# Designed miniproteins, single chains, continued (5): the designs that were tried, part 41

Each design is a single chain, and the fold is of that chain. pLDDT is the mean over its residues in the fold that is shown.

## One batch from the design tools (miniprotein)

Design m17403
Fold by ESMFold2-Fast:
Structure m17403 (fold): chain A 118 residues (1-118)
Amino acid sequence: AGPYYQNALIALRKGDDKEAAEYFAMTAMELAGSGDYEEAIKYAEKALELDPDNWQAWYALGVAYLKLGRYEEAARYFEKAASLSSGRRKQRALLNLADAYEKLGRYDEAAQLRAQAA
């Protein structure tokens, strides 16, 4: 396991569920980036058990499901990530939501989201 996973375990031992959720979400993001989508989902879900408002965990779920071709679930998770974030984080979630909508044939909604992210 990477350094984020070890930091998550340390945070759990301290009773800091929010910090543990942040590190599990970072672990999920690294795994999604490396193509390990099933493990990414596992750690993102672990993060959401500890902090259901963790935007990065919702974003990691969106990325993993998008890469697995599960576009409706990906869209739902990116919508949640966008609702829990602002600025650059929200822009990233909206752009990935637009990608999911394009895969679903929802081209007008995708175009509106891209304009909103600019």
Scores: mean pLDDT 89

Design m17404
Fold by ESMFold2-Fast:
Structure m17404 (fold): chain A 82 residues (1-82)
Amino acid sequence: SSLRKAVNEVIGIALRLIGMELDLPTMSPRQLEDALAELDDMESRLRQIKKEEPSLSKLVDAVIARIQALRAQLEARLAQLR
């Protein structure tokens, strides 16, 4: 179903965010920039999912909040390396 596919995609994004957090301490400046671009793409896709499947709004909002928190951490680290 479309709902099951949307849920699986949101879970996949959440798992990718965990991977980024684990890698953060060892990321190079280029990896930090690539991760920031990936976060922007993931946030855009989550906002599209929220529009298509409003029943997932709370789950999507929770994952977007995590993207925003991780974006701030990546930006802060990138600033320290420049």
Scores: mean pLDDT 90

Design m17405
Fold by ESMFold2-Fast:
Structure m17405 (fold): chain A 96 residues (1-96)
Amino acid sequence: TSTATLSFETKDEKVGVAVQVAVGAEAATVTVTAKASGNEATATGNALAAPSTVSLVLELDAEPGATVTVTVTSSAANVTATALANGHPEQTASAS
């Protein structure tokens, strides 16, 4: 199991987070959890084969100025996660 974490501050009352998770060597189950302002959203996807990309979209309510924390957990090692939130720069994290 590997875990990668990304964080960004939001100006928006509702945050859409698109997460692309690259899985390198083997098939994996990927769980993405986004948290902000006491709210939480979770999505799970499966990489059908390796190498592959799992695409997940989460939406949660947040207060402007809150920190959004995105945690990506994979059953496999060596994952790279890229998160894009509406109106915010792309964030990338990797774990082995």
Scores: mean pLDDT 71

Design m17406
Fold by ESMFold2-Fast:
Structure m17406 (fold): chain A 96 residues (1-96)
Amino acid sequence: ERAVEQVKAYERRLADNGEEILKKLVEEAEKSGTPEVYESALGSARGLNKTAQRVAEELAKDPSLAPEATQHLERVQKASDEAIRRLEEGLEKARK
C-alpha cells in the first residue's frame, strides 16, 4: 500500500506536469518559429520521455504494483512521443 501510493503519487505528478509542460513547449516553439526554441523544447520533451520510460521499466519489474499505476506513465509517453514528432517537423520547417 505505501509503496503503491508513493508510485501513484510520483506518476500522477509526472503525468499532470508532463502533459502541461509538453503542451507549452510545443505552443511556444510554434509561436516563436525559431530553430533555437524548437531545439530547446525537443531537449525537454526527450527528457520527459526518458523519465517516463525509466519509471515504467521499474514498475514492470515489480508484479505486486497495481496495473492502473502505469496508465498515467503510458499517457505521458504517448504525449511526449507526439510532441517530439511535432517539434522535429517544426524544426525542419524553421531551419528552411
Scores: mean pLDDT 73

Design m17407
Fold by ESMFold2-Fast:
Structure m17407 (fold): chain A 63 residues (1-63)
Amino acid sequence: SDEELEKELEELEREVVRLVVEGRYDAAAQLLFDKAEEIEKENPELAKKLRERGEGLLKNSRL
């Protein structure tokens, strides 16, 4: 359901922000990639956005 997915995305966002604040960009990116893979068939547009965000975080971890 859209409402359940929204709650899961809010929880994912909190965890990603926590990891980013801790400097754990690789772990944060992996959470985004895992969620993108999980929802790819049901919501490919959202999965693409999650992957793009994860790639952005990996770029930061390479600095």
Scores: mean pLDDT 82

Design m17408
Fold by ESMFold2-Fast:
Formats: structure tokens, C-alpha cells, sequence
Structure m17408 (fold): chain A 95 residues (1-95)
């Protein structure tokens, strides 16, 4: 579980770095702040709005990823099937 949670967090941070470098950087600092309260307090003092937004967005993304992972463990579905389903949903929304 801990390893899967860390991989999900890292993947989300990397995905944001590819689309928005500044947001990816903020998410990485927030993730580090979960291990170091002083770092999180510093970020919150410098820019409370952006720090709160980045944390909420990361928490929501991790929660969805953990929910999907728990579904895989319970229903024994492959990761490839879930990725394929999400790709179809995204294509349908672009129509």
C-alpha cells in the first residue's frame, strides 16, 4: 500500500510538471511538506491561496488514484483495463 501510494503521488506530480511546471513545483513542495511541517508552513505564509489550491488538487488526485487501486485489489481488474476506460471517457468528452 505505501509503495502504491508513493507511486501514485509521484505520477501525479510528474504529470503536472509536463502541463504546468509551476503547479508541478508547488505540488512537489506540498508533498515534501507532508514530511516536514516547517516547509509547509513557509509555503503557506508565502502564498496561502496557491499552496491550498495545490494541496487540494493533489489530495483529490491521490484519492481518485487510491480508489482505483482499491477497486483493482477487490475486483482483480488489470490496470490496462482502467487506463483504456479512462481514455474512452476522455475521447467521448471531447466530442
Amino acid sequence: MAEQRQRARDAIIQAYYLKDEKMGEMMERVAKGLQDKEEYEKLYKENPELTEKAKKQMDNSVDVTLFVSAGLDEVEKSADELVEERKKELELKKL
Scores: mean pLDDT 58

Design m17409
Fold by ESMFold2-Fast:
Parts: C-alpha cells; sequence; structure tokens
Structure m17409 (fold): chain A 75 residues (1-75)
C-alpha cells in the first residue's frame, strides 16, 4: 500500500470505531496504531479484541467492517 492508502484505511477504521463502545474503540485504536507501525500481528489481535468487545448488532457490524478494512490493507 502507498502511504496515502495506509492513512485512508486508518482513517476509515477510526471513523467506524467512533460509533463503538469505549472498550471496543480502544482496541481498534490500538489496532490502527499497530497497523501504521507495521506490526500486523498486533493489529489483527487488537481488531479481534475490538470485535469481541462489541455489544450491539450495530457495533458488531461496524467492528466487522473495520476488521475487514484492516485485513485487506495488511494483505
Amino acid sequence: LSPEEREEAARRVRELAAGLNAAARRHFDQAVDAFLAGDYEAARRHAEQGLRASGTEAEVRHALEAGRILAEAIR
């Protein structure tokens, strides 16, 4: 990915995470930080924790989309 594509992926994940509860949002913020640092294993782990912390059906949908964006960007 180009630097612009990486930052755009990070921005989209943060926007989706903003609609989540505080615990899930914290995990996705950590996932984005790890992703931008090139630590893809930590990014995946934090995104999985964010999904597990999601409580409502709407939160789960947003968490799944955020995780998909990160997974595509890491690939």
Scores: mean pLDDT 85

Design m17410
Fold by ESMFold2-Fast:
Structure m17410 (fold): chain A 85 residues (1-85)
Amino acid sequence: SSSENVAKLVGHVLAVVGALDDGDYGLAIEHLEEARRIAQQLAPSEKKKIDELADKAIEAIRRGDTEKALEYLTEMIRTTDEALS
């Protein structure tokens, strides 16, 4: 269900934030990949934009740019939310 998928998306997003705070970039990327997959299921019309934002967030994490990673993650969530309204 969409409500179940929204709950899962929120869970993975919170896990990304926690992993970044802990400096566990590998775990952050794993949860971000799951968030991408769920976001694309919720907003298939925005699949390309979600994919681009997730790639940018992962690249930022790999560089240790946690601030930029959170900006891209936030934009990915906004894009998904707007498609559901």
Scores: mean pLDDT 89

Design m17411
Fold by ESMFold2-Fast:
Structure m17411 (fold): chain A 69 residues (1-69)
Amino acid sequence: MIDEFGQAVVDVAKALGISPQTLLDEIKAGNKSVVNTAAFFYEMATGKKLPQSVKDYILKNPDSIPIKE
């Protein structure tokens, strides 16, 4: 779940031509649109909806997102 969300952040960054760290910085700044975009990529990759409780956790704990790249 959180690992697949980390991959979704990397995929969004690649689609935008920016670094995954830039998206993490936006999430840390409280940019809910970035979280929603990454959730959409997660849902496409896994076929499962990201629970609201996980989105809330990510917004409170952005450093918990594992970026592998």
Scores: mean pLDDT 75

Design m17412
Fold by ESMFold2-Fast:
Structure m17412 (fold): chain A 115 residues (1-115)
Amino acid sequence: MDALLEAARKYLEAKEALLNALSDEDAGRLVQVLSYSPRLSREELLAELLALYEKHPEYVGPLLHALVDLIEARIDAGLAQPSDVGVLELLAELARRTGDEELLARAEANLERLA
C-alpha cells in the first residue's frame, strides 16, 4: 500500500512539472490524453504524446517512467486495472518510437505479468 501511494505521489509530481512547463494549448492536449478521452484513438494518443516528448523530453520522459512505476506498484498490490494493459501497450509503442530501451523493457515486463 505505501509503495503504491509513493508511486502515485511521484507520478503526480512528474505530471505537475510537465504541466507547469507547457503552453496553455499543450497543457489542454495533455489533460485530454491523460483523461483517456474516448474521442482519441490509440494512434491519436500516441501522436500527441510523441509531440509532447519532442518538445519537452526532460519532463515527458520522467512522466512516462513514473507512470510505469505506478502501474507496477498497482500490480504488486493486486490492484491492477483492465485499462493498465492498454496504457502499457501505448507506453511500449512510445518507447519503440523514441528509442527508450529502458521504458520498453519495463512496459513489456509488466505486460507479461498481466498476461
Scores: mean pLDDT 78

Design m17413
Fold by ESMFold2-Fast:
Structure m17413 (fold): chain A 96 residues (1-96)
Amino acid sequence: SVEEEQRQLQEFLRTRLGLDLSPEEAAARFQAVMRQLAASPPLPKLTPEQAARRQRVREELLRLGVGEGMVDLILALAPDAETAEEALAAMRAALA
């Protein structure tokens, strides 16, 4: 349900990012981030090494219980992240 998805998002923000945002504040900040990503130039073609690194970070985020859609957003915000911790830090900065 929408309510379950909202609760999961709030739990993620609080437990993984340390952000205690209202539903309205969270929605506004996510919308701003999505608009920024849409306005950004397309990412260059990844090298095999960059693709392998991104795949490792994706797998780490999934193991931490981050949902697939959120992982894609985090990786778009942190294209150079080498670890899940760095990727989550970039998401936290974007939402702060």
Scores: mean pLDDT 78

Design m17414
Fold by ESMFold2-Fast:
Structure m17414 (fold): chain A 72 residues (1-72)
Amino acid sequence: AVDPEFEKRAKEAIEADERLSERAKVLGKFIVEGASKEDVEKLKREDVETLGKAMGLSEEEIERVFNLIKSL
């Protein structure tokens, strides 16, 4: 990973968030895989929405994933 320390912390935060469904956690972990903090800063909501809708996630679940990742 480009930033293995960030990736590890991001995945742990996603897994620990009780507000996220199992599918939402899978999406979040997929997005942070091999990502740096800089990659996360460039992440757009529409990119998360495209992937989340393809996975059958609600707009509320997508928003929770996006907000959690942006807070990392």
Scores: mean pLDDT 81

Design m17415
Fold by ESMFold2-Fast:
Structure m17415 (fold): chain A 74 residues (1-74)
Amino acid sequence: IEETIKKILEAMEKNDFKTAAELLGEMLKNNASAEDLEKVVKAMEEYLKKNPNADSIYHLMLLYLKQEVKKKQA
């Protein structure tokens, strides 16, 4: 999970939204646990808080992941 988080954050830093989306999609396709998805959510939230000028697409990705976590916890 740490390696995947690092790659997602690197993609966000480079504005490589395709790679970020692919990594998130792969986690969901492989049925990542709610715990692992929460780790990604927290890392992305922290990154976006420190980088307020980041593209809005990353905020949409974060909202989508939060919804997926809620579905798994329900």
Scores: mean pLDDT 78

Design m17416
Fold by ESMFold2-Fast:
Structure m17416 (fold): chain A 83 residues (1-83)
Amino acid sequence: SRLEEFEKKLAELMEKFRKELEKAKSEEEIQELLNEFADEAYKIAAEQSEGASAEERLEISRKVGEALKEAVKLAEEKLKKLS
């Protein structure tokens, strides 16, 4: 389904983010990766929302929010390791 395809793309983006975050050596690099993740997540959401029902769009928005929350948490944990 559309929602399953969206979830797969979001999971792939999260895996890429985790790998790049592991290599990050500064707060600036972490912030750049987080901004890139957010931009790509919103881009995927916009593409998957085209032709979607109102209920599907709400679910896509909810899943993007959860993914962004997880990315922020991972970024905060990485920052603690650099301090």
Scores: mean pLDDT 87

Design m17417
Fold by ESMFold2-Fast:
Structure m17417 (fold): chain A 78 residues (1-78)
Amino acid sequence: AEKAAELEQAAAAVLAALAPRAAAADPSDPVAQMRALFEEIIATAPPVVAAAAEGQLALAAGEPVDAVAERVAAVIAA
């Protein structure tokens, strides 16, 4: 039961990845900052966390809920 360690490792990886990307994003554009943070999560987080972040961006971009849910579920089930 390494779920606590797995979550802590995932959180640490996300935080480490977010710091440089957030600093590089334009502070006067909150949409650009948010997009940069999500892109960094997708690039650096464990597959399940990255899939969830990608799913949220896809939904925000107007992709069908069913297609996004199926894609995220496939990553979780892998």
Scores: mean pLDDT 64

Design m17418
Fold by ESMFold2-Fast:
Structure m17418 (fold): chain A 96 residues (1-96)
Amino acid sequence: EELREKLLAEIAAEYDPHAVEVAKRVLDFFEEKGYSIERLLELADKLLSGVKEPLTPIDKLRAMLFAVRLVTSDPKVLEELVRFDVELAKAELGRK
């Protein structure tokens, strides 16, 4: 999966190892639950359309989590999505 490796490489270049581990766990979660990373990236690009600022790989991962949140009604999945979003937000704040 070229897209997964590209996202992880971009995060590894600009963020600490903890951010890379969070991103890896998020991507592992998507694959474990049967979500296509390619399709989630397409949805993330649509959700982020019109944003004027340069998008970070963390911004894209957070948009992918939001896309999953819109289609699931499983409370445990929703809880994990919120937890991952908070951890990605913390990682992005550390870069800024």
Scores: mean pLDDT 78

Design m17419
Fold by ESMFold2-Fast:
Structure m17419 (fold): chain A 91 residues (1-91)
Amino acid sequence: MPVRVTLDLVFPDEAAARAAAARIRALFDADPAVLDVEVGAPRPTPEGVGVTVVAVWESLEAFEASPATADVFAAVAEAGGRLARAEIAPA
């Protein structure tokens, strides 16, 4: 059963957010178990610049087995960003 993973990310500025958004898309696109990935445009928030990422995985097992999530969080940290919220739901 496909699952939807939603990540709400916050970055210190728009340049960091844009660079991270492009890298996150590439990391998820590299995983054949990712059926779809949508990376929202960077937007101002009270805490910095927000980016919402929605990735649809073939299954919960495929999501849990993939290194892509860890690689994405490493890319976020390298850009000075942080995870504000994460949600996993049926797709």
Scores: mean pLDDT 83

Design m17420
Fold by ESMFold2-Fast:
Structure m17420 (fold): chain A 83 residues (1-83)
Amino acid sequence: NDGRGIGLLGGAITMLNNTRLQTERVLADPSDEQALHIAKSGAESARYLADIGKGLSLAPQLREIAEEAERLAEEAERHYREY
């Protein structure tokens, strides 16, 4: 159970880091539709990992990572739409 949680945590951190990188790309170039799409996909993947891990000891950390990834993707989408 803990081993599965650690694996999901690693995956979620990877998704968060990629979402952050792509969000920064949208902030630098608001016309970057590909970066926006990847950021949103990363946030969706982080949320999926949090959902499948919700019964595990690391569930709070997974939820926190998913929430941050979603916040970043939303920021990217807002910036893209305001351009």
Scores: mean pLDDT 86

Design m17421
Fold by ESMFold2-Fast:
Structure m17421 (fold): chain A 80 residues (1-80)
Amino acid sequence: MSPEELQEEGLRISEELLERAERGEGTLSDGVAAALNGIGGAIQAGISSGDLDKGMNSELSQKAIEAGMRALDAGAALEG
């Protein structure tokens, strides 16, 4: 898988978990999983590209992290 395909897959999973949280089907655990998936995907994309800083700071990696963090916030709101 290319670094870009890996980042896209991470973003897709994070957005899927965010959509579940927004529908009230998610939990804080789902939000945590989404955040970890986004961060992990960004790190793995960086390693695969041979430049961790470049990979993690790419637009796709930042979007994956953002979607994961938003899923975490949504999941936390459902438990509060």
Scores: mean pLDDT 64

Design m17422
Fold by ESMFold2-Fast:
Structure m17422 (fold): chain A 67 residues (1-67)
Amino acid sequence: EEERRRRYQELVNRLIGLTLRMIGAEIDEELYKEGKISKEHLEKVRKQLETDQADIARVEAELARLR
């Protein structure tokens, strides 16, 4: 079951990457409140966040199947 463990590690690494991107989105929300980024940039970040949240749900479902 080395392939199963490798797949699990790949999914964990992907989840970490997605989580870091979500933290970046939270930072951008704060920067917008400080007037350091445009509303257009914030809207792009929010749209990306929706996609990233969907990807996290998919990765979590795959991790649950691998157990």
Scores: mean pLDDT 80

Design m17423
Fold by ESMFold2-Fast:
Structure m17423 (fold): chain A 92 residues (1-92)
Amino acid sequence: ARAELERIIAELERIAETSENPLVRRIARLAVETIRAVLAGEGSILDLEEALGLALIALGVAKIVGDEETVKELEKVVELLEKALKVVEEAA
């Protein structure tokens, strides 16, 4: 479980550092911080669900605006958050 969450963090950190979109960078950083808090015993499944909700809202806005690159990056952030949520739920 821990090793899988650390791989998810590494992927999210890469997105946060390489994305040209400040919104994508902020959401990816929020996701990293939320997963790290869960790993440290300072966060909960609800915090992950909240981060996923924010990422989904941002993805919806990007789709309406027609920003194809932002859509692809946010779809990956959503996928990684959904995977993190599943790992945490199955480990509890």
Scores: mean pLDDT 84

Design m17424
Fold by ESMFold2-Fast:
Formats: sequence, structure tokens, C-alpha cells
Structure m17424 (fold): chain A 60 residues (1-60)
Amino acid sequence: RKISDEQFEGLLETYEELIRNDPSAIDEYREAALEWFEHLEVPEEKKKEFEARFEELRAE
């Protein structure tokens, strides 16, 4: 993989903060993050981790 676990966690924290500040844009942030992860060749397991966390934020 092209990014470290620490870099990935930093990205998750950034998107979580953005979503908490503007929940109405949650789907836009999700699509932007997934596009970014595709370009970074993030493993499918990490993408699933992000999507699971994203759905938790949606449910809040």
C-alpha cells in the first residue's frame, strides 16, 4: 500500500471533523474521500474501514 496506517488514520480524523461540522455534505465528503483513496491505491480493507466509520457518523 502507498500510505502508512498513521497517514490513513489522519485522513479519517480529518473527514470525521469535516462531517461533524457539516453533516449535510456527508455524501459529498464520502465520494471525495473514496476518489482520493482510489488514486492513493488504498487497500480494500482500509476502504471498508472508512465506509464503516462513515456509516457510523451518518447514524449519529
Scores: mean pLDDT 73

Design m17425
Fold by ESMFold2-Fast:
Structure m17425 (fold): chain A 60 residues (1-60)
Amino acid sequence: MEELIEKIRKLINELVKKDPKAAQKFAAEMIRKGAARGRPFSEDELNEYIKKLEELLKKL
C-alpha cells in the first residue's frame, strides 16, 4: 500500500506544475479520508486514483 501512496504523491507533484489547485484538493481529500478511518482505501481504489492522476497529467 505504501508503494501505491508514494506513486500517488509523485503524480500529485507532477500535477502541481500544471494545476496546483486540483493537486491540493486531491491530496487534501485523500489525506482527510485516510485520517478519518485509518486506511479506508483498498489497493483497487488507490489504483483508480493513480489512473485519474495519469489521465489528468496527459490532458494538461
Scores: mean pLDDT 72

Design m17426
Fold by ESMFold2-Fast:
Parts: structure tokens; C-alpha cells; sequence
Structure m17426 (fold): chain A 84 residues (1-84)
């Protein structure tokens, strides 16, 4: 879990840096990586950690203009948080 959490946080940081630099393609890729790691954490029962990572990824998708994807990711985060 610790290594997966580190990889998720690293991906979120890289996505934010890419967004600040105007590199939307790189920002999307790293945000998607963070979602993937959050799903792996949820599969292992770490629902609170997964929900936090998903909320942060949703914020990045929202800032990229992908509102539909951001809402889907937020809904998944809420579902995981209820299981925690």
C-alpha cells in the first residue's frame, strides 16, 4: 500500500505541474495514473485513501475542462468514502 500511495501522490504532483505549464496531455495522463492507483487501493480495502486520491484527481480533471470525467471520479470517491 505505501508504494502505491507514493506512486499516486507522485502522479498527482506531476499532473499539477503539467497543468501549470500548459501541458494538458501530460496532465491528463498523470491524473489517469492516479485514478488507477486509487482503484488498486480500493480493491485492497483502503477506501479512505482511495477516496482522497480520487477527489484530488477529479479537481485536476475539472481544471482541465473535463467536467464529465471529474463528476464520475468524484462519485466513485463518495462511494468509497461510504465504505470506509
Amino acid sequence: PLLTIFKAKYSLVQAERALEAGDKETAIRYAENAVSYAEKLAEQGYYKLAADILDRAADIFERLGNTELAEKVRKKAEEYRKKA
Scores: mean pLDDT 88

Design m17427
Fold by ESMFold2-Fast:
Structure m17427 (fold): chain A 84 residues (1-84)
Amino acid sequence: DKNKQVVELLKEAIELLEQSKVEEADEKYSEQAEELKEVIENAEEVVVGIPVGMSEEEREAVEKKLKELFPGVKVEVIEKEVKK
């Protein structure tokens, strides 16, 4: 359930970003979300990719929401796909 909850939080974060009308980027980001699911499985650090062109306010909202729900987890928000 914990990993499932983290995946759902990332999905909610993506939805919030989609509301900023970055529709095209969301297609590519959905693929990144699958890779993030694997990272979350180890649950020490979470990296969230957001579409390019998002406002800083949207980025902060995503990061804030994740930190509220998982205060013990490191959260990093980026604008591109990350492989680490």
Scores: mean pLDDT 55

Design m17428
Fold by ESMFold2-Fast:
Structure m17428 (fold): chain A 96 residues (1-96)
Amino acid sequence: MLYRPNEELKELLKKVGENREVLTPLEIANALLKLGKEKGLISYEEVDSSDPSKGKVKIPIFDLKGTELGKLTGKEKLSLKELMDLILEKHVEEVE
C-alpha cells in the first residue's frame, strides 16, 4: 500500500531526508521515528502483550507538546501506532 503525504507532513519528513513523493506505511513510520529520535521526543512504555505468554512489551511513545507534529495532529502524546493511524487517516492520500 502506497501513500502520498500532504504538504505539511511532506515538509516534516523532508527534515529527516525523506524526499519521496510516495511512501509505504513502514517508510513513513521509519521517518517519524528518525524525526522523534533527532528531537528527543521518544520514550518507551511497557504495555501488556495481546499474547499472555509474552508478558509486557515496550512501545515507542511520542511527546508532541510544543512540536510541529503536535500542531499537525492536535495531540500532546501518542504511541507510534496511534500517530500512524491518525496520519494515514488525515495526512496522506492513498495511491495505486
Scores: mean pLDDT 79

Design m17429
Fold by ESMFold2-Fast:
Structure m17429 (fold): chain A 105 residues (1-105)
Amino acid sequence: SEVGLPDLARAFGRDDAAARLEAAGFPLGAIPEGSASRLHYVVAIASPNVVELVQWLLDQGEDPNALDGLGFTALDVAELVLDPATVAEVRAVLAAHGADLAARG
């Protein structure tokens, strides 16, 4: 029942974000189970409350260092799809929950 991150971004009107995710090699269509975390999905949607959703998921025990099937973290997705100010807030929340900000996919 999962869709690709580019498909999800496009469904929420983020055609610019979808194009960047496709260019970075994110798959179209259904992602295999376990290849992306809930953090990756909420960041790709890029809703106005994305920082609050990331905080909530981390409080629920989501791994801030989780890699998708391409080796990208949720922060890597954020850098592709969010504005720089929102990226900075997401970085701060991830770091507070033990994210290795030096790790890159």
Scores: mean pLDDT 71

Design m17430
Fold by ESMFold2-Fast:
Structure m17430 (fold): chain A 82 residues (1-82)
Amino acid sequence: KIEELKERLQEISKKAILELLKNKKYDAAEELQILAQKAYAALDKKDFEKAVEYIRKMAELAKKEGLEDEAKELEELAEEIE
């Protein structure tokens, strides 16, 4: 269900953003928030291709910043949507 996917995206995004802010990675936190907003908008429009694209970009950013758990959760979410 789209609502369940949105809930999971919101939960993972919140955790990732909080960890980036705690580590003073403000630019990465802002970028992740923008990507999360784009992914949400794509899910609302049932544009699953774009949603997966944005979520995968979020996962790459999380992985680059050392957020391995959040990166894995985002990759799993993208696979489920696809």
Scores: mean pLDDT 87

Design m17431
Fold by ESMFold2-Fast:
Structure m17431 (fold): chain A 94 residues (1-94)
Amino acid sequence: SAVERMRQVLGEEGERFAKLAEELPVDEIGRVMAAVASRDLEAIDQIAKELGRPELGEAAKAVVERITTPEQRDAVLDALVEIMQRKADAEAAA
């Protein structure tokens, strides 16, 4: 799963972030993904404030700081894309 891959790439913080992302609407996962991809900590804080979810902001920043290689970054973005696709598929099926 995306959560398991995030745990393998970034440990417990990766798993925590992926689980929090699964709780978000598709559009908000896209916003978080863009901020993580650009390493934009201010954008992450703004998204967390707008959603009333400080734990999401903390987890996303921890993930950004732990990404030290392009391979880790790509794995994180791939996991977020998978979460978005699953939520879009679930919405279409409902």
Scores: mean pLDDT 83

Design m17432
Fold by ESMFold2-Fast:
Structure m17432 (fold): chain A 63 residues (1-63)
Amino acid sequence: SSSVARAAAKELAEHAGDEETVRGAARALKQSGASDAEVRAALRAYGVSEAEIERLLAVMREL
């Protein structure tokens, strides 16, 4: 959902590089049932960098 992606983008922006924050955001997005394409589109819309999006998707695949 867009609300989960917005919350994830905010956390990533405020705690850039924090592994625990990335893992928490990845878990929330995975639990929301969002596809890789939906995650990419939503996070891009909220200004998250491509590098951070790919990092988050990699963590989501490892969960």
Scores: mean pLDDT 78

Design m17433
Fold by ESMFold2-Fast:
Structure m17433 (fold): chain A 70 residues (1-70)
Amino acid sequence: EKEKIEKGKEEIVKIYDQIRSLETSESRRENLNMAKDGAVKYAESANLEEIEMMETYLRLQLRLAEAQKA
């Protein structure tokens, strides 16, 4: 369980970084960095189910960002 939570936390960070790399606005990139910091802090107390929900939501956000870039 702990390993899955740690992997999920790493994946959340990677997805935020990928979304940020697609963003061209400095202010939106700053907002994404703040959201990432908040998500990391939340994840410290989150259970596996909550981590999986966050990861699923962020993957959807990444897919939408990629579609807007394309």
Scores: mean pLDDT 80

Design m17434
Fold by ESMFold2-Fast:
Structure m17434 (fold): chain A 96 residues (1-96)
Amino acid sequence: SRKDRLLKALNEEVDDPAFAALPLKPTPLHVAARLGDLELVRQLLEHLRAEGREWRVLLPDHRGETALDLAERAGHREVAALIRDHLAELGLEVPR
């Protein structure tokens, strides 16, 4: 189901009019963080680690907002904590 969820997130057209107007496509991690899907965020972070693509957690959207920024903006504290822990493991701490 993990890979099926990732493939669905990658291939699904983002059905949010705000995202449809973006010149850059948000990553699946951006969508999961905005929605507060803790389980999907965990699975996506594990997938990035497994594929050696941990740096992708730092990818900004068209507004320059990372998945962490979206989670904090939406008030999803547990999701924000998972992303911060991931960044700390990479030696990358995001300033407040």
Scores: mean pLDDT 66

Design m17435
Fold by ESMFold2-Fast:
Structure m17435 (fold): chain A 105 residues (1-105)
Amino acid sequence: SITVTASGGGTYKEGSTLTLTATVTGSFSGKLKVALLLETADGKIGVLGVWGNVPANSTVTFVLENLTVGHTGTYYAGAAPESADPSDPSAFTYWGAGVQVTVVA
């Protein structure tokens, strides 16, 4: 089994830096792609960043600089096979409630 969770939500000031941590937990062999996904208020999901060759029981960090109000939304850490297209958000499976991020002026 595998789970991937994200942490680092909260309220951030516009122009600041957001650091989100994805923790990969479970028992699997080989490596995965782990992506940071953003769901905006219109329900669309986009890929903001991808780590390749991620093993079980590891942590990866995503850094978003120069935050705008448009970075407000629900962030998920998703996983896909290493062979997956990293630009395709539908290739990634994500779990649980995401982390809520609010960016204020």
Scores: mean pLDDT 78

Design m17436
Fold by ESMFold2-Fast:
Structure m17436 (fold): chain A 58 residues (1-58)
Amino acid sequence: DLKEKAQALLDEGYSLRQVAGELLLEGHSASAVAKALRELGYSRSAVNRAIAAVLQAL
């Protein structure tokens, strides 16, 4: 579900940060977003950096 949505946004050309931002703004938790992105094969450092950047901008 969340993993499929994240993959669809990435396939449309959104960056990892933009995908993390969209999912967080829709009300998903940082842990759920991180789990979905990591299941898609992204590294812990890339995922954590993307989520931290979005949370710092909020």
Scores: mean pLDDT 83

